Designed miniproteins, single chains, continued (5). Designs and how they scored, part 97

Each design is a single chain, and the fold is of that chain. pLDDT is the mean over its residues in the fold that is shown.

## One batch from the design tools (miniprotein)

Design m19590
Fold by ESMFold2-Fast:
Structure m19590 (fold): chain A 79 residues (1-79)
Amino acid sequence: MKKIEVKVEGDLPGLPESAVRAAVKASAEKYTDPEEIEKAIRQAVLDLARAFGLPDAEVEVKVEIKDDKIIVTVRVRAG
């Protein structure tokens, strides 16, 4: 399994950090290209925010690969 490090930044009440981390990990494990991982994670977190009643949420994603680790930083804020 890929070692995925997830950093969640920002504050969006009603969106659990644990749910964001789970969505990030699942999306990152599907792809190998950083750009595809970033796109998939952004979409997954937006879909998650919508499911929790937060359709106007803004999501920023940064993906870095170092050795055998994928480091993902997700910033979530109200739109």
Scores: mean pLDDT 77

Design m19591
Fold by ESMFold2-Fast:
Structure m19591 (fold): chain A 71 residues (1-71)
Amino acid sequence: SELERRRELAREIARELLESTIEAYIETLREVVEKEKAGIELSEREKEAYRLAKAMLESEGLTEVIKEIEA
């Protein structure tokens, strides 16, 4: 049915948006860790972005990805 087709499309879009969001948080984590390793002082905004990105990735079960980035 049309309703079932639209619901499946909505699920597809939701999955793509979640994947893009996860990738953005991974990139944020990498950038902040690279700055810290380079001895660059992090702003309060960057510290909060790191905290949020890490919490979101942990909630998605991506703990090993976090460990690899922080290694």
Scores: mean pLDDT 85

Design m19592
Fold by ESMFold2-Fast:
Structure m19592 (fold): chain A 63 residues (1-63)
Amino acid sequence: EERDKRNVAAARLAQAAMDGASPEELRKLWEEFKKVATPEEVANLAAWLRRHYPELAAAAGIP
């Protein structure tokens, strides 16, 4: 249910980053993820994006 929604949103965002999505697309997916994710999940995914896709994360406005 909600956990599955968060897992799907996180997976979509991670896949988009891996596929070279634009900063605009990643920002949109990030805002959608924040609506369903816990603060801890948001922090964990932000850390993962900054570690693996630092330029894309910065351009998309991910903290």
Scores: mean pLDDT 78

Design m19593
Fold by ESMFold2-Fast:
Structure m19593 (fold): chain A 62 residues (1-62)
Amino acid sequence: MALPSDEEIKAILYLMMAALAKRNGDVETAIEYYEKALETLRKVPGSEELIQWVEEEIERLK
């Protein structure tokens, strides 16, 4: 079993922060963290499906 990369860990953290902000009604902060997660995921090989999902979430929040 391979350990997750620093980029994978950062992406997960940003996604958790975005989800928390969204639950608290802070849409602007949620979008900010989703965009940070998106930038980080673009550095992670094989994350195309997750990138697409995050892009769709950002569009739903706009």
Scores: mean pLDDT 81

Design m19594
Fold by ESMFold2-Fast:
Formats: sequence, C-alpha cells, structure tokens
Structure m19594 (fold): chain A 83 residues (1-83)
Amino acid sequence: MAEIEEARRRLVESVAEIVFIEALRRYRLPLPEGAEERLEEARRRAEEAARRLEALAGPEAVEEARREGERLGRERALEFGLS
C-alpha cells in the first residue's frame, strides 16, 4: 500500500507541476526561477512514477492519477489568476 500511495502521489504532483508551468507559458506570464529545469524534472518524475504505479496497480491507476494531477494543476493555475 505505501509504495502504491507514494507512486500515485509522485505522479499527481509531477503532472500538476507540468500543467501549472505549461499554463504560465501559454499565457506568457512570468515563470518562477528555474521553471524550465523544474518542468524537465517534473516530466522525468512523472514518467518514473507512471511506470512504477502501472507495475504496482495497473494502467487504470495511472490514468486516474494523471486526471487528478491535471485537475490540481488547473486549480493552481486558476489560483494564480489564469482561466
């Protein structure tokens, strides 16, 4: 259970970071320092977490975590003032 929860959490957070930074770029808003490096790191973490989660809980768990991360990323973007 703990390993599945950790992989899910990592995937959710990584996807949320990707979605948030991509939203800032799309609207040409100021990026936080190291945003490009953070984006590349988040993409790597998302791929690793997705592989781990799929091995532990199957592809449906990966899809659910990605959807949760996308929602979280959009919510963070809206809090920053993006629609």
Scores: mean pLDDT 81

Design m19595
Fold by ESMFold2-Fast:
Structure m19595 (fold): chain A 65 residues (1-65)
Amino acid sequence: MKELLEEARRAIKDGDLEKAEELLAQAIQEASKLANEGRSKEAMEVLAEIEKLRRELEDVKKALE
């Protein structure tokens, strides 16, 4: 999980927006698995981090377009 979020953050910094979106989608799937396993607090923390990264991604998109 943490590796997916770190890779997504790197992709955002590198301007690789498509890769960043793909990595964030994978992180959402992993968060769903955590929730299904009863690890809802960890799932919520991961989703909060994904939201922060999605905001950074949108800021980069606005700067490029």
Scores: mean pLDDT 80

Design m19596
Fold by ESMFold2-Fast:
Structure m19596 (fold): chain A 79 residues (1-79)
Amino acid sequence: RAEELIEEARRALEEGDFERAIALAGEAALLAREAKDAAALAEVAEVLRELAEALKDKDPERAEALAAQAELAARAAAA
């Protein structure tokens, strides 16, 4: 479930489809939180950070939002 969406998000990121990667990572984050899946939340945080880095020069406002979401996912994984 969340793991499957994370894999799809990583594939979309590798293909340069940032809109799809963002949508899939967001859905994975929601499902991982609902399931209290710390491992999936940690993976989501990594994908969101990579997306933020990829977008920092093209869409800095979205990159900042993605970095903030990654931090929240990482904190949830640590809790």
Scores: mean pLDDT 82

Design m19597
Fold by ESMFold2-Fast:
Structure m19597 (fold): chain A 64 residues (1-64)
Amino acid sequence: MPTEEELLERAKKIYEELKKKYPNLSNQDIIDLTLRELARWAREHGAPRELVLKVAKKLIDEYS
């Protein structure tokens, strides 16, 4: 099971990769895509929804 720290690091990596791949998308759209990919990855690795929501809030607070 991934930790909160591992999920946050994964989220940041997804965000940076999506930002590079789609430089013309708004920051809000990049965050939305990042959260979708994070949720998918988290489901595959058995992360609880509560942990994913905590990481999502941290990502939004840092990048919004």
Scores: mean pLDDT 83

Design m19598
Fold by ESMFold2-Fast:
Structure m19598 (fold): chain A 75 residues (1-75)
Amino acid sequence: SREELEREIARALVDMEIGLAKSLLKQGKVDEAIEVAERAIETAKRFADEGLISPEDAQEVIRRAEEVLEEAKKA
């Protein structure tokens, strides 16, 4: 269904954003990593609100993004 496809796309998108943020941080692109991590938090909250991802999945994405932000602060 369209709803099932939308949920699959939503999950893939937040996972990609976290992956990109971690990759940027490993490359020393600290400012870009922060921007992408903050965007991932916003996207996760929005998608949970819209029912596109579970609250538990959103919490996990937010936790991973916050880890990137904490590592970036130490760089």
Scores: mean pLDDT 86

Design m19599
Fold by ESMFold2-Fast:
Structure m19599 (fold): chain A 65 residues (1-65)
Amino acid sequence: MTVTLTAVGVVGKLLHHYLGFKVGETITITIDEEKKKATLKAANGVEVELSAKAGKSIVDALRAE
């Protein structure tokens, strides 16, 4: 699954502080269920690998903003 979301609100600020994503920038989140991993990629060159569960939680939180 691949989803493109904007880093907004409190969640966007947390992603900026801890993972280096720019607030207001679009982030592409790719979730690989077979490997149980998620990749978060921004246009500024920041790329972070997380667990699939963490990736899903971030997608849900950003959709709720």
Scores: mean pLDDT 76

Design m19600
Fold by ESMFold2-Fast:
Structure m19600 (fold): chain A 80 residues (1-80)
Amino acid sequence: MADDIARIARVTADTLSTSPDPRAQELAELLREAARYAERGDFDKAAEYLREAARLARELGMPELAQFLDDLARQAEKLG
């Protein structure tokens, strides 16, 4: 469901924003953008931001989070 993608992205962003690392905060902001687009029904844009977040997660050494975000992006793509 569209609301589930937005909710999951926001919860993940909230967890990441507890980190003082500015790169984790950048990742959180990408996820907040993905949630905003999903809430608007713009799933193509939501997927784009989720894939950018996944790429940054890989660069930060968080491959499990990156895979999770790629899976979430694929789910968003099915709705667009």
Scores: mean pLDDT 83

Design m19602
Fold by ESMFold2-Fast:
Structure m19602 (fold): chain A 78 residues (1-78)
Amino acid sequence: SELEELVKEAEEILKEMQELLKTVEDPEKLLKAIGLLLSAIGEYWELLLAKERGDLEAAREALERLKELLEELKELLK
């Protein structure tokens, strides 16, 4: 189902964010990166709630916010 595919994409984003965090040597950047990961976990929770409701649009919105958080993390680590 499309909802299951969105959940799998979100899981892949969270895994990528966790791997990026392992590369951080600067303590200030690490704290900001942890904040972004916590926000991403919150969006993943919202996506799971949307899936439970069968709300495809809410699930897509949560996934887009997850993608934005990943891009913010990548930008932070430049």
Scores: mean pLDDT 89

Design m19603
Fold by ESMFold2-Fast:
Structure m19603 (fold): chain A 86 residues (1-86)
Amino acid sequence: DLKKKQREAVKELAKELNVSVSTVRKILFSPISEIEPTEENINIAVKAFLKYPDVFGNQLETWKTMAKQGVTNEYIEKILKRLEEL
């Protein structure tokens, strides 16, 4: 049940990072063009992919594929770069 695991991961991330559940949901599930490339937003996305690859791995692969096709922005590029540097 991926949807249940996503809800649980979002709640745990919100608690760990001291942000709202709505903030984490916006960062992970909104269109990429609607997300400001702030350090806070980038950190939320990076932590999600690192801590919950079984939950958000398909989303990360979607973003990587979009970037290869030229559908990218500063937000996605900074996330992918940070994940590569780890």
Scores: mean pLDDT 80

Design m19604
Fold by ESMFold2-Fast:
Structure m19604 (fold): chain A 62 residues (1-62)
Amino acid sequence: SDEELLAELRERLEELPLTEAGIDFAVAQFKAFLANPRGVSPEEYAEAVLAYFEENPEVFAP
């Protein structure tokens, strides 16, 4: 399930105008979250990450 969520997150991030470094950073942050979720669901966190990058794609633009 966690591995599937990571794969789905990466595929959705690849559809956004982000750099490879930005995608790798977001995936690494999600992996860190999965190791210590602190009461937030993985799906909720993944959607928050996607919403952030959809609103701020320029953060990791070339």
Scores: mean pLDDT 71

Design m19605
Fold by ESMFold2-Fast:
Structure m19605 (fold): chain A 75 residues (1-75)
Amino acid sequence: DIVDAMLEMFERTLREMVEKGASEEEIRKVAEQFKIVGKSTLNILGMSDKIEEFEKRVEELLREALERARRRREE
């Protein structure tokens, strides 16, 4: 499933950013860009019905990454 593949790549990118010490602002910007590109991709593929679920899952992964970034900052 292309949605699962895109989300897996996004989760990997966010995890790498957190490990490299990216700021919360940088993480949020990348997530926003990913939502824009992902929504456009799904629209082009005729999968507009999956956009809402895609955005919800992106926000979930973003929240997880921000929690990890905050823990790392406090170390």
Scores: mean pLDDT 82

Design m19606
Fold by ESMFold2-Fast:
Structure m19606 (fold): chain A 74 residues (1-74)
Amino acid sequence: SMEAEQEIIELLRKALEALEAGDLNTAVAYIKKAIELAKKSKISKELADKIKELEQALRNNDLGKLKEILKTFK
């Protein structure tokens, strides 16, 4: 839904702000909330693909890739 997509994007923007502030724990918490909401919601393929990339980057501890993907929502 549009509402769920807006909430997911807001969570990802907050994750980027936390990451840019050096607060990795807060950034990861927001990313995990966005992934959980995405799994429970009907979202666009474009957003779903980016969420899967974020989940993979998080599993791989790839902070550079996380930041790259999060910047696409700014």
Scores: mean pLDDT 86

Design m19607
Fold by ESMFold2-Fast:
Structure m19607 (fold): chain A 65 residues (1-65)
Amino acid sequence: SAMEEALKRAKERAVEILVAAGYSREEAERAVDEALEQLSKQLPPEDLTAGVIALRAREILRERR
């Protein structure tokens, strides 16, 4: 569906944001997956933007450092 494709693109964009910020792709992908698990329980799919996903993923990564 268009919504599933939009979420896939948002996820890919969030990974690229974290990679640009200095994280490895593997680290970024894992953090984005964790962020999506958390956010999908709190927000509707329409609000799962690349920026929102990247912000939560960055918070997860910060807690590990």
Scores: mean pLDDT 82

Design m19608
Fold by ESMFold2-Fast:
Structure m19608 (fold): chain A 56 residues (1-56)
Amino acid sequence: MSKEELEKKIEELLKLVREGKNSDPLGVQIVLDGATQEQMEEISKAIKKEKEELGL
């Protein structure tokens, strides 16, 4: 997917993490549809950072 699409998906995923905090990992899979391996790594880094900020 494009860089803009990736950024949008990351933002949506971070909103899900904030809303659920310890929510199901299944929510992550919805956002990963159509992502390349490299893009999945960027998404994973963003999630990890957000979880660290939330104390998860």
Scores: mean pLDDT 65

Design m19609
Fold by ESMFold2-Fast:
Structure m19609 (fold): chain A 98 residues (1-98)
Amino acid sequence: MKEREEILADADARRAALDAALAANPDDVFVRLQAELLREFIDKVVELVKEGKSLEEIEKELEEEVEKALKENEPKFEKIRELREKGVSNEEIAKILE
């Protein structure tokens, strides 16, 4: 399907953009966490496309995965924000979250 080829090409471009963002912000814990989550979503879309899922099925499964990931990672994002507001360095935040 044409849409399938476009999605796969877009996924590759997005992965390259995430790698560039990480390289530009190596000590940024927010960038790292967001990039990891986005990469997981990109990988899930590629998997579903390769399995022959329809765009509607892909959207539904992605919506469920995104909602779950946001719920599970909300406390971690809140903690990073709190520590940054207190003037804690990115290196120290990474150490605390290990």
Scores: mean pLDDT 76

Design m19610
Fold by ESMFold2-Fast:
Structure m19610 (fold): chain A 87 residues (1-87)
Amino acid sequence: SLEEEAKKLIEEAERLTKELMELLKQTDDHKKILEGIGLILRAIGEQFDIELALKKGDKDELQKAIQRLKEVIREMKEFIDELKKEL
């Protein structure tokens, strides 16, 4: 179901946020710290959009929010992989 997919994506985003926060503590690159924080804030925003769509029972809005969260998760994974190579 879309609801189950949303739950799994939120759990994945939360795991990635924790990993990214720990990596950001290990870098002295201020630009990368700001970029990483920006990704975390985008993930939080998409999670709120999912919660709002679920409360409204709007399947179309839920599908769109799921797609946006998937895109943020993809960007977070790429950023984490790049950051790990530089630490």
Scores: mean pLDDT 89

Design m19611
Fold by ESMFold2-Fast:
Structure m19611 (fold): chain A 55 residues (1-55)
Amino acid sequence: SMEELRERAEELERQIADLRAQIEALREVDPETAAQLQRGVDLLEEELAALRAQI
């Protein structure tokens, strides 16, 4: 349903925001983990864009 798609989009937005905060905190301390998390964010951004195209 459209409601389920919107709820999933909102959940992805929150997950992306949380991961971005973690990336910023890790950037100088653990750049390898920060880079891995950034790849995760890129994939979630693609999924979010696909969901938004259906809304």
Scores: mean pLDDT 86

Design m19612
Fold by ESMFold2-Fast:
Order: structure tokens, then sequence, then C-alpha cells
Structure m19612 (fold): chain A 80 residues (1-80)
């Protein structure tokens, strides 16, 4: 699970400057994989990065989904 998340994060970093929307999608997917693995701290960081890039790209739906994911992961991380 975390290996797939790291691969998605690395792919996102490579396209972040050329294709911010694709990078946002990849960061969101990586965040989901970390969340599934119970790594809420990393999930929150990646969801926040996805939200920032989605907002810059004008993808309101991905922005909202990423913000929600970040809030859920942050809540679980803070309760630990």
Amino acid sequence: MEEEAKKLEEEAKKVEKSDPLKAAELYFQAGLKYYEAGNYEEAAKLFRKAAELAREAGDEHLFIASEMGAKEAEELYKKS
C-alpha cells in the first residue's frame, strides 16, 4: 500500500510544474493510499497539496474532495 502511495507521490512531483491538475489527481490518490494504510499524517499532507494544486487549476470538485480528505485525516491524526 505505501509503496503505491510513494510511486504516485513521485509521479505527482514530476508533473507538478507542467500539469498541476494531473499532479493534484496523483497527490489525491497517494493521500487515499496513505489513509487506507492508517498513515493519517502523510495522508493529510498529500490531501492538502492536492487541494492547493486543484484550486490553482480551477478544479472545484477535486479541491472540495481533497479538503474533506485532509480534514478527516487531520482529525484522526490529532486524536492519536
Scores: mean pLDDT 83

Design m19613
Fold by ESMFold2-Fast:
Structure m19613 (fold): chain A 80 residues (1-80)
Amino acid sequence: SGRGGAAAAGAGAGDARAGAEGGGPLMQKSNYGTAVGARNAGSEAGAAAGFAGAKDAQESGPLGNITGQRGAEEAARLAA
């Protein structure tokens, strides 16, 4: 689902989980796997995932949009 929730909320949830399970490596690995999977699945799956993320960021407003943009850059960097 691409509606509801803020990009900041998603980032916070990831941080909370990573902290509880011994740090960022777990969440980073999951995020990296998702990015690689979307890329390998092709433009259709990648576009759908990207669109959902953009939708969520837009719904959260300006601050959420900035946070979502930063997260997308980080995910792209890890996937590259």
Scores: mean pLDDT 44

Design m19614
Fold by ESMFold2-Fast:
Structure m19614 (fold): chain A 88 residues (1-88)
Amino acid sequence: EEEERRLQELGDWIRQQLAETKAVADEGIALSEVDPEKAAELVRQAYLRAQGLEEMAPESIQPEVKAARDELKARYDEVKARLEALQA
């Protein structure tokens, strides 16, 4: 009973943190044309935060958090590739 409540509260907190993390990534993507270095750093920070959330996630939401982490990694790889292309 207490453990089920604790896991539900943890899941809700992780979902909220994940939404905030996605907002940071979206801010980074919006800067990709204007400040690609800052864009890469913001998306990198979002990806790393999502990795931390995945390690804490209960099994019930682990696929949801993992999918978000994988999406953020793909976004980071794209922004990093763009930054490298601009420096070439």
Scores: mean pLDDT 81

Design m19615
Fold by ESMFold2-Fast:
Parts: C-alpha cells; structure tokens; sequence
Structure m19615 (fold): chain A 70 residues (1-70)
C-alpha cells in the first residue's frame, strides 16, 4: 500500500513539473486541485486509511509550492 502511494506521488509530481513548463501557474493549481479531489475520493473508496491519504496529500501540497516557487 505505501509503495503504491509513493509511486502515485512520484508520477503525479513528475507530471506537475512537466505541465508547469507549458501551463500557467494558475492552470497548474487548478489541475492539481481537481486531481487531489479525485485521488482523495478514490483512495477512500478503496479503503486506504485516512492517515495515509492525508500524508500523501500533504506531500503533494508541499511539492506543488516548491514547483511553482522555482
């Protein structure tokens, strides 16, 4: 489970970094918020513990700010 969440994190972060080269910061934030909603709902439906979902979303929030700041 945690390995799956780490892979989801890596692929999502890599995708955000790629998109940030072609999209405005505003569009990247919009896509990120939409994706977070989908990820949260899907993980809840799959029975992933709330703690693990919150941990993943927190890491994604921190990484988005780093990508957009840099």
Amino acid sequence: MEELLEEIYKHFVDGLKELSKYLSDEEVRKRFEDAKKVIKERLKEMGVPEEKIEELLKKLDEELEKILKE
Scores: mean pLDDT 77

Design m19616
Fold by ESMFold2-Fast:
Structure m19616 (fold): chain A 88 residues (1-88)
Amino acid sequence: MKLKVGDGVLLRLTGAFGRSEPELVEAEVINEKGELRFKGRPDALGILIGKDFSKREEGDYALVLERDPETGLWSIALGEIVEKKEKL
């Protein structure tokens, strides 16, 4: 199952900020300048992917750019693709 522009995904973030338990985050697959990326929450979460993201499916991992609420600095987390939601 291959990700496409406009697909929604659920990401399971391990070691998410403020909690020891995994967090679920919804994101949309977008195309920016010829590369597939996740569009996250504009206030707290940016989602960055590698160039081969178009081959990703459920169970694969992506880089997730998150803002630390304690320091205000951006960090990179690893997010598991738990579910793909196709647009109708």
Scores: mean pLDDT 60

Design m19617
Fold by ESMFold2-Fast:
Structure m19617 (fold): chain A 67 residues (1-67)
Amino acid sequence: SSMERERIRLETAERTALGLAEHYLGPASRAEVLEYDDKRLVARVETAQGVFTVTYDFVTGEVTVER
């Protein structure tokens, strides 16, 4: 169903956001997906160093980390 596909898509986005955050920022305690479409993922990530916004551009493969 469309709801099942959306659930899997969001779960994949959250896992991707956490993985990216942990790679760049160290252990992350929480990731919140702010935007997710076919072109990019934007997530707010909470770490011991503070809260960061991680953007993954699926078209270019670029990852941006902002405080």
Scores: mean pLDDT 77

Design m19618
Fold by ESMFold2-Fast:
Formats: C-alpha cells, structure tokens, sequence
Structure m19618 (fold): chain A 97 residues (1-97)
C-alpha cells in the first residue's frame, strides 16, 4: 500500500542514523502499529514502545555523554526533555481515538 511504502521510506531515513539494531526494531514496530486502526490496544502498545525507545536513547546519550565528559546536570536535563516529549506523544496518541 502507499502508506506502507511511505512509512518504510521514513523508517529507512531515520534508520540511516547510527541507531543500534534494538532501537531500529522498536521504531519499526511503532511505525507498523501506526498503520493499524486506532484502538485502546494499539494506543497502549504505542506508548509502551515509545517509552522503550526513550529509555534506549537515554542509555545511548548517557554512554556518549560520559565518554565526552558531559556533566550529570546535562544528563538530567536530557531526561527531563525526554519526559516532556513522551508526554506530548501520549497526548497525540490519545487524540487517535
């Protein structure tokens, strides 16, 4: 389908970033869920996967930040920003009802 092709192209573009394979798989699952009709099950799975992606992004950031000598304060700022993004995504998913 056209939507599936467009999502595969978006996935390929984002996957070209140096993400690890687990993060790429989680992102792909989110994309596949977005192709399904909205339902409480789909919303729950989307939110759970988004949280896992955020956790992996924070782990990658903390690893790189420590290797580059970034302060603990900067790591906490990144965590707060991620929580805000997750909240905005939660509100977006709720509107898919």
Amino acid sequence: SQKQLELEEQYASIASLNWDEEMKELYRKIVELLLQPPSEKVKKELLELAKKVAELLLEQFEKQAKEKGLSEEKIEEAKEKMEKILKEFEEYVEKLL
Scores: mean pLDDT 68

Design m19619
Fold by ESMFold2-Fast:
Structure m19619 (fold): chain A 46 residues (1-46)
Amino acid sequence: EEEKIRELGEKVRKLIDEARRAYQKGDFDKASELMRKATELALKEA
């Protein structure tokens, strides 16, 4: 279980990182989309 959660956490972290970079570039639409994807992935695992 923890191994699976850790792997999913890594994927979510990458999506959040991507969203943060998009946000810093002023691409708020892309940042929001990536954050939604990260949230969906986290909720799907739960």
Scores: mean pLDDT 76

Design m19620
Fold by ESMFold2-Fast:
Structure m19620 (fold): chain A 105 residues (1-105)
Amino acid sequence: AAIALGIAGGLVGIAGGSPAARAGGLAALAGALAVAAADVPEEYKAAAARAAAAGGATAAAGGLAADDPRAATAGGVGGLAGATGAGLELKRGGAPEELAALGGG
């Protein structure tokens, strides 16, 4: 579910038409797809979640600055979904410090 939301949010961002929406949507989609990769070790899942969260945050900030709520929403949803998916995997693997970094405390 979380990865599917990340992919959907990324695609909506790309379709949004603004440069901020496209850039953030691409970053969120790439992060979500990296997290979804079946054979990715936990450390790469953490990096992918961080990339998805950063991409989503960038799209959200850019969307807000450009007065584009669609870009802000798509980036935020995609980034959070990617981060959440990887975070759950890290929690099961016993990496609470990386989970805390993803969640921001």
Scores: mean pLDDT 57

Design m19621
Fold by ESMFold2-Fast:
Structure m19621 (fold): chain A 70 residues (1-70)
Amino acid sequence: MTAEERARELLVKHGLTEEQADALAPRIVELVKEGKLKEAYDLLVSAGLTEEQARILVGEIIAAVKRDEL
């Protein structure tokens, strides 16, 4: 499972549509890879996640990115 696939699954699990998740997942993964964590949080919150959900999701994506790079 790629980091983008994991991000997509988590976004849908937190109440976003599959279409929204498909649009947001690659951008969130890109921001995480660039170390732009604040921008990733802000984007997730603007999409309808709570601050707590956004923090958990970013943490899971960081873990998935590290797994993809191994």
Scores: mean pLDDT 81

Design m19622
Fold by ESMFold2-Fast:
Structure m19622 (fold): chain A 100 residues (1-100)
Amino acid sequence: MSPEEVLKEALEEEKRLLKLAKEQKAPPIVIQELENAIRELEELIKNKASTEEVIEFLRSHARGLDNILKQYGDQLSPELLAALREHRERLRRLIKELEA
């Protein structure tokens, strides 16, 4: 998968997660993390980011999600909690694929 394809797929997934988080009235920090990720993804796509820049973003965002899950997991619906955990693992898989 090209870096551009990875970014576009990640952007679509982030937009789906943001919609779910808003519908389920997630804590503001969860919504903010997803909105920040969308903004950064759009910027990386616009600027035709390198593989290294994409990997750095994915690592940073996965860490952000891990911190949210540790601090706010008990405040999330089971559906949103499962979706955020799966997305975090997907980001980690994409990093490994881009590093190969």
Scores: mean pLDDT 86

Design m19623
Fold by ESMFold2-Fast:
Structure m19623 (fold): chain A 86 residues (1-86)
Amino acid sequence: SERKELLRKALELMKEAQRLVAEGEKAEKNGDYETASRLYEKAAELYEEAGRLFDQAGDTELAKSTYKLAEEYRKKAEELRKKAEE
């Protein structure tokens, strides 16, 4: 069904976003704020897309929590980008 395919795609995006977050955390720990910022920004984009797919699949609560993750990592990326330029 279309719903099952949307959920599968959303789950794949969530998994990739989580991988990028883990890489970003390693970069941040090593003081590589430029790389960490870029990775967190890409993760936020994937969380945003996953949230949109969860909404399309009718899973409003999961979409809402996923959009919050996108916002959190976008803010963290912006903070680290500014830190990298100082």
Scores: mean pLDDT 90

Design m19624
Fold by ESMFold2-Fast:
Structure m19624 (fold): chain A 85 residues (1-85)
Amino acid sequence: KPTPLELRFKGNEAYNQGKYDEAIKYYEEALALRPDDALIHLNLARVYEKKGEYDKAIEHYRRALAISPDNLLARAGLAEAEAKK
């Protein structure tokens, strides 16, 4: 019923409020509707990084880059997450 765009915006709102588990839930629901959405993978990677779950963050950054190789934000995030591991 909610669109992937609506779910992504709800996830972003939860993320901005520090509600990382709620943000993950909304992003995962959006991803279930759009599995190959590089931006949703980028959003999930950023939340996992905020939670200190660097292996999960790296996985989602790599997926975002596989979908969108020119995504400089995903490249920067991947390098930062790998440095924290």
Scores: mean pLDDT 86

Design m19625
Fold by ESMFold2-Fast:
Structure m19625 (fold): chain A 60 residues (1-60)
Amino acid sequence: SDEEIEKKAREFVEDHKDEDLDELIKKLEQDAEILRAEGRYEMAELAEKAVEIVREEKEK
């Protein structure tokens, strides 16, 4: 499950890496908070993992 979440997060980031990474991080963090409030914990974890991956790519 964690490995599948990471794979999906990496795929999402690859599909969106040509976008403004700062705006992408902001949107994903907002989406994660909304998803947690809605009880959609696996989707929230996916969004949080995507934020981590985008931050790592931005620092390279």
Scores: mean pLDDT 79

Design m19626
Fold by ESMFold2-Fast:
Structure m19626 (fold): chain A 76 residues (1-76)
Amino acid sequence: MEEIERKLEEVRRLALEAARLAREHGPDHPEALELARRAEELAKEVLEKAREVSEELEKEAQERIQAAIAEAAALY
């Protein structure tokens, strides 16, 4: 749980930072695109690990990832 929890927090931080850079410098800013890609890759890794543990944990992780994406979209 602790590893998945920390990675979910990292996904949120990367998504928010990517959105902030995209808002300040434009959606095609290289650093914003790189952070968004890293957030997406980490999110996929977290979902796969959660799925291996339980369906309930996978659902929780998916909901938290969706919340982070929504928060980032609102910031942008």
Scores: mean pLDDT 80

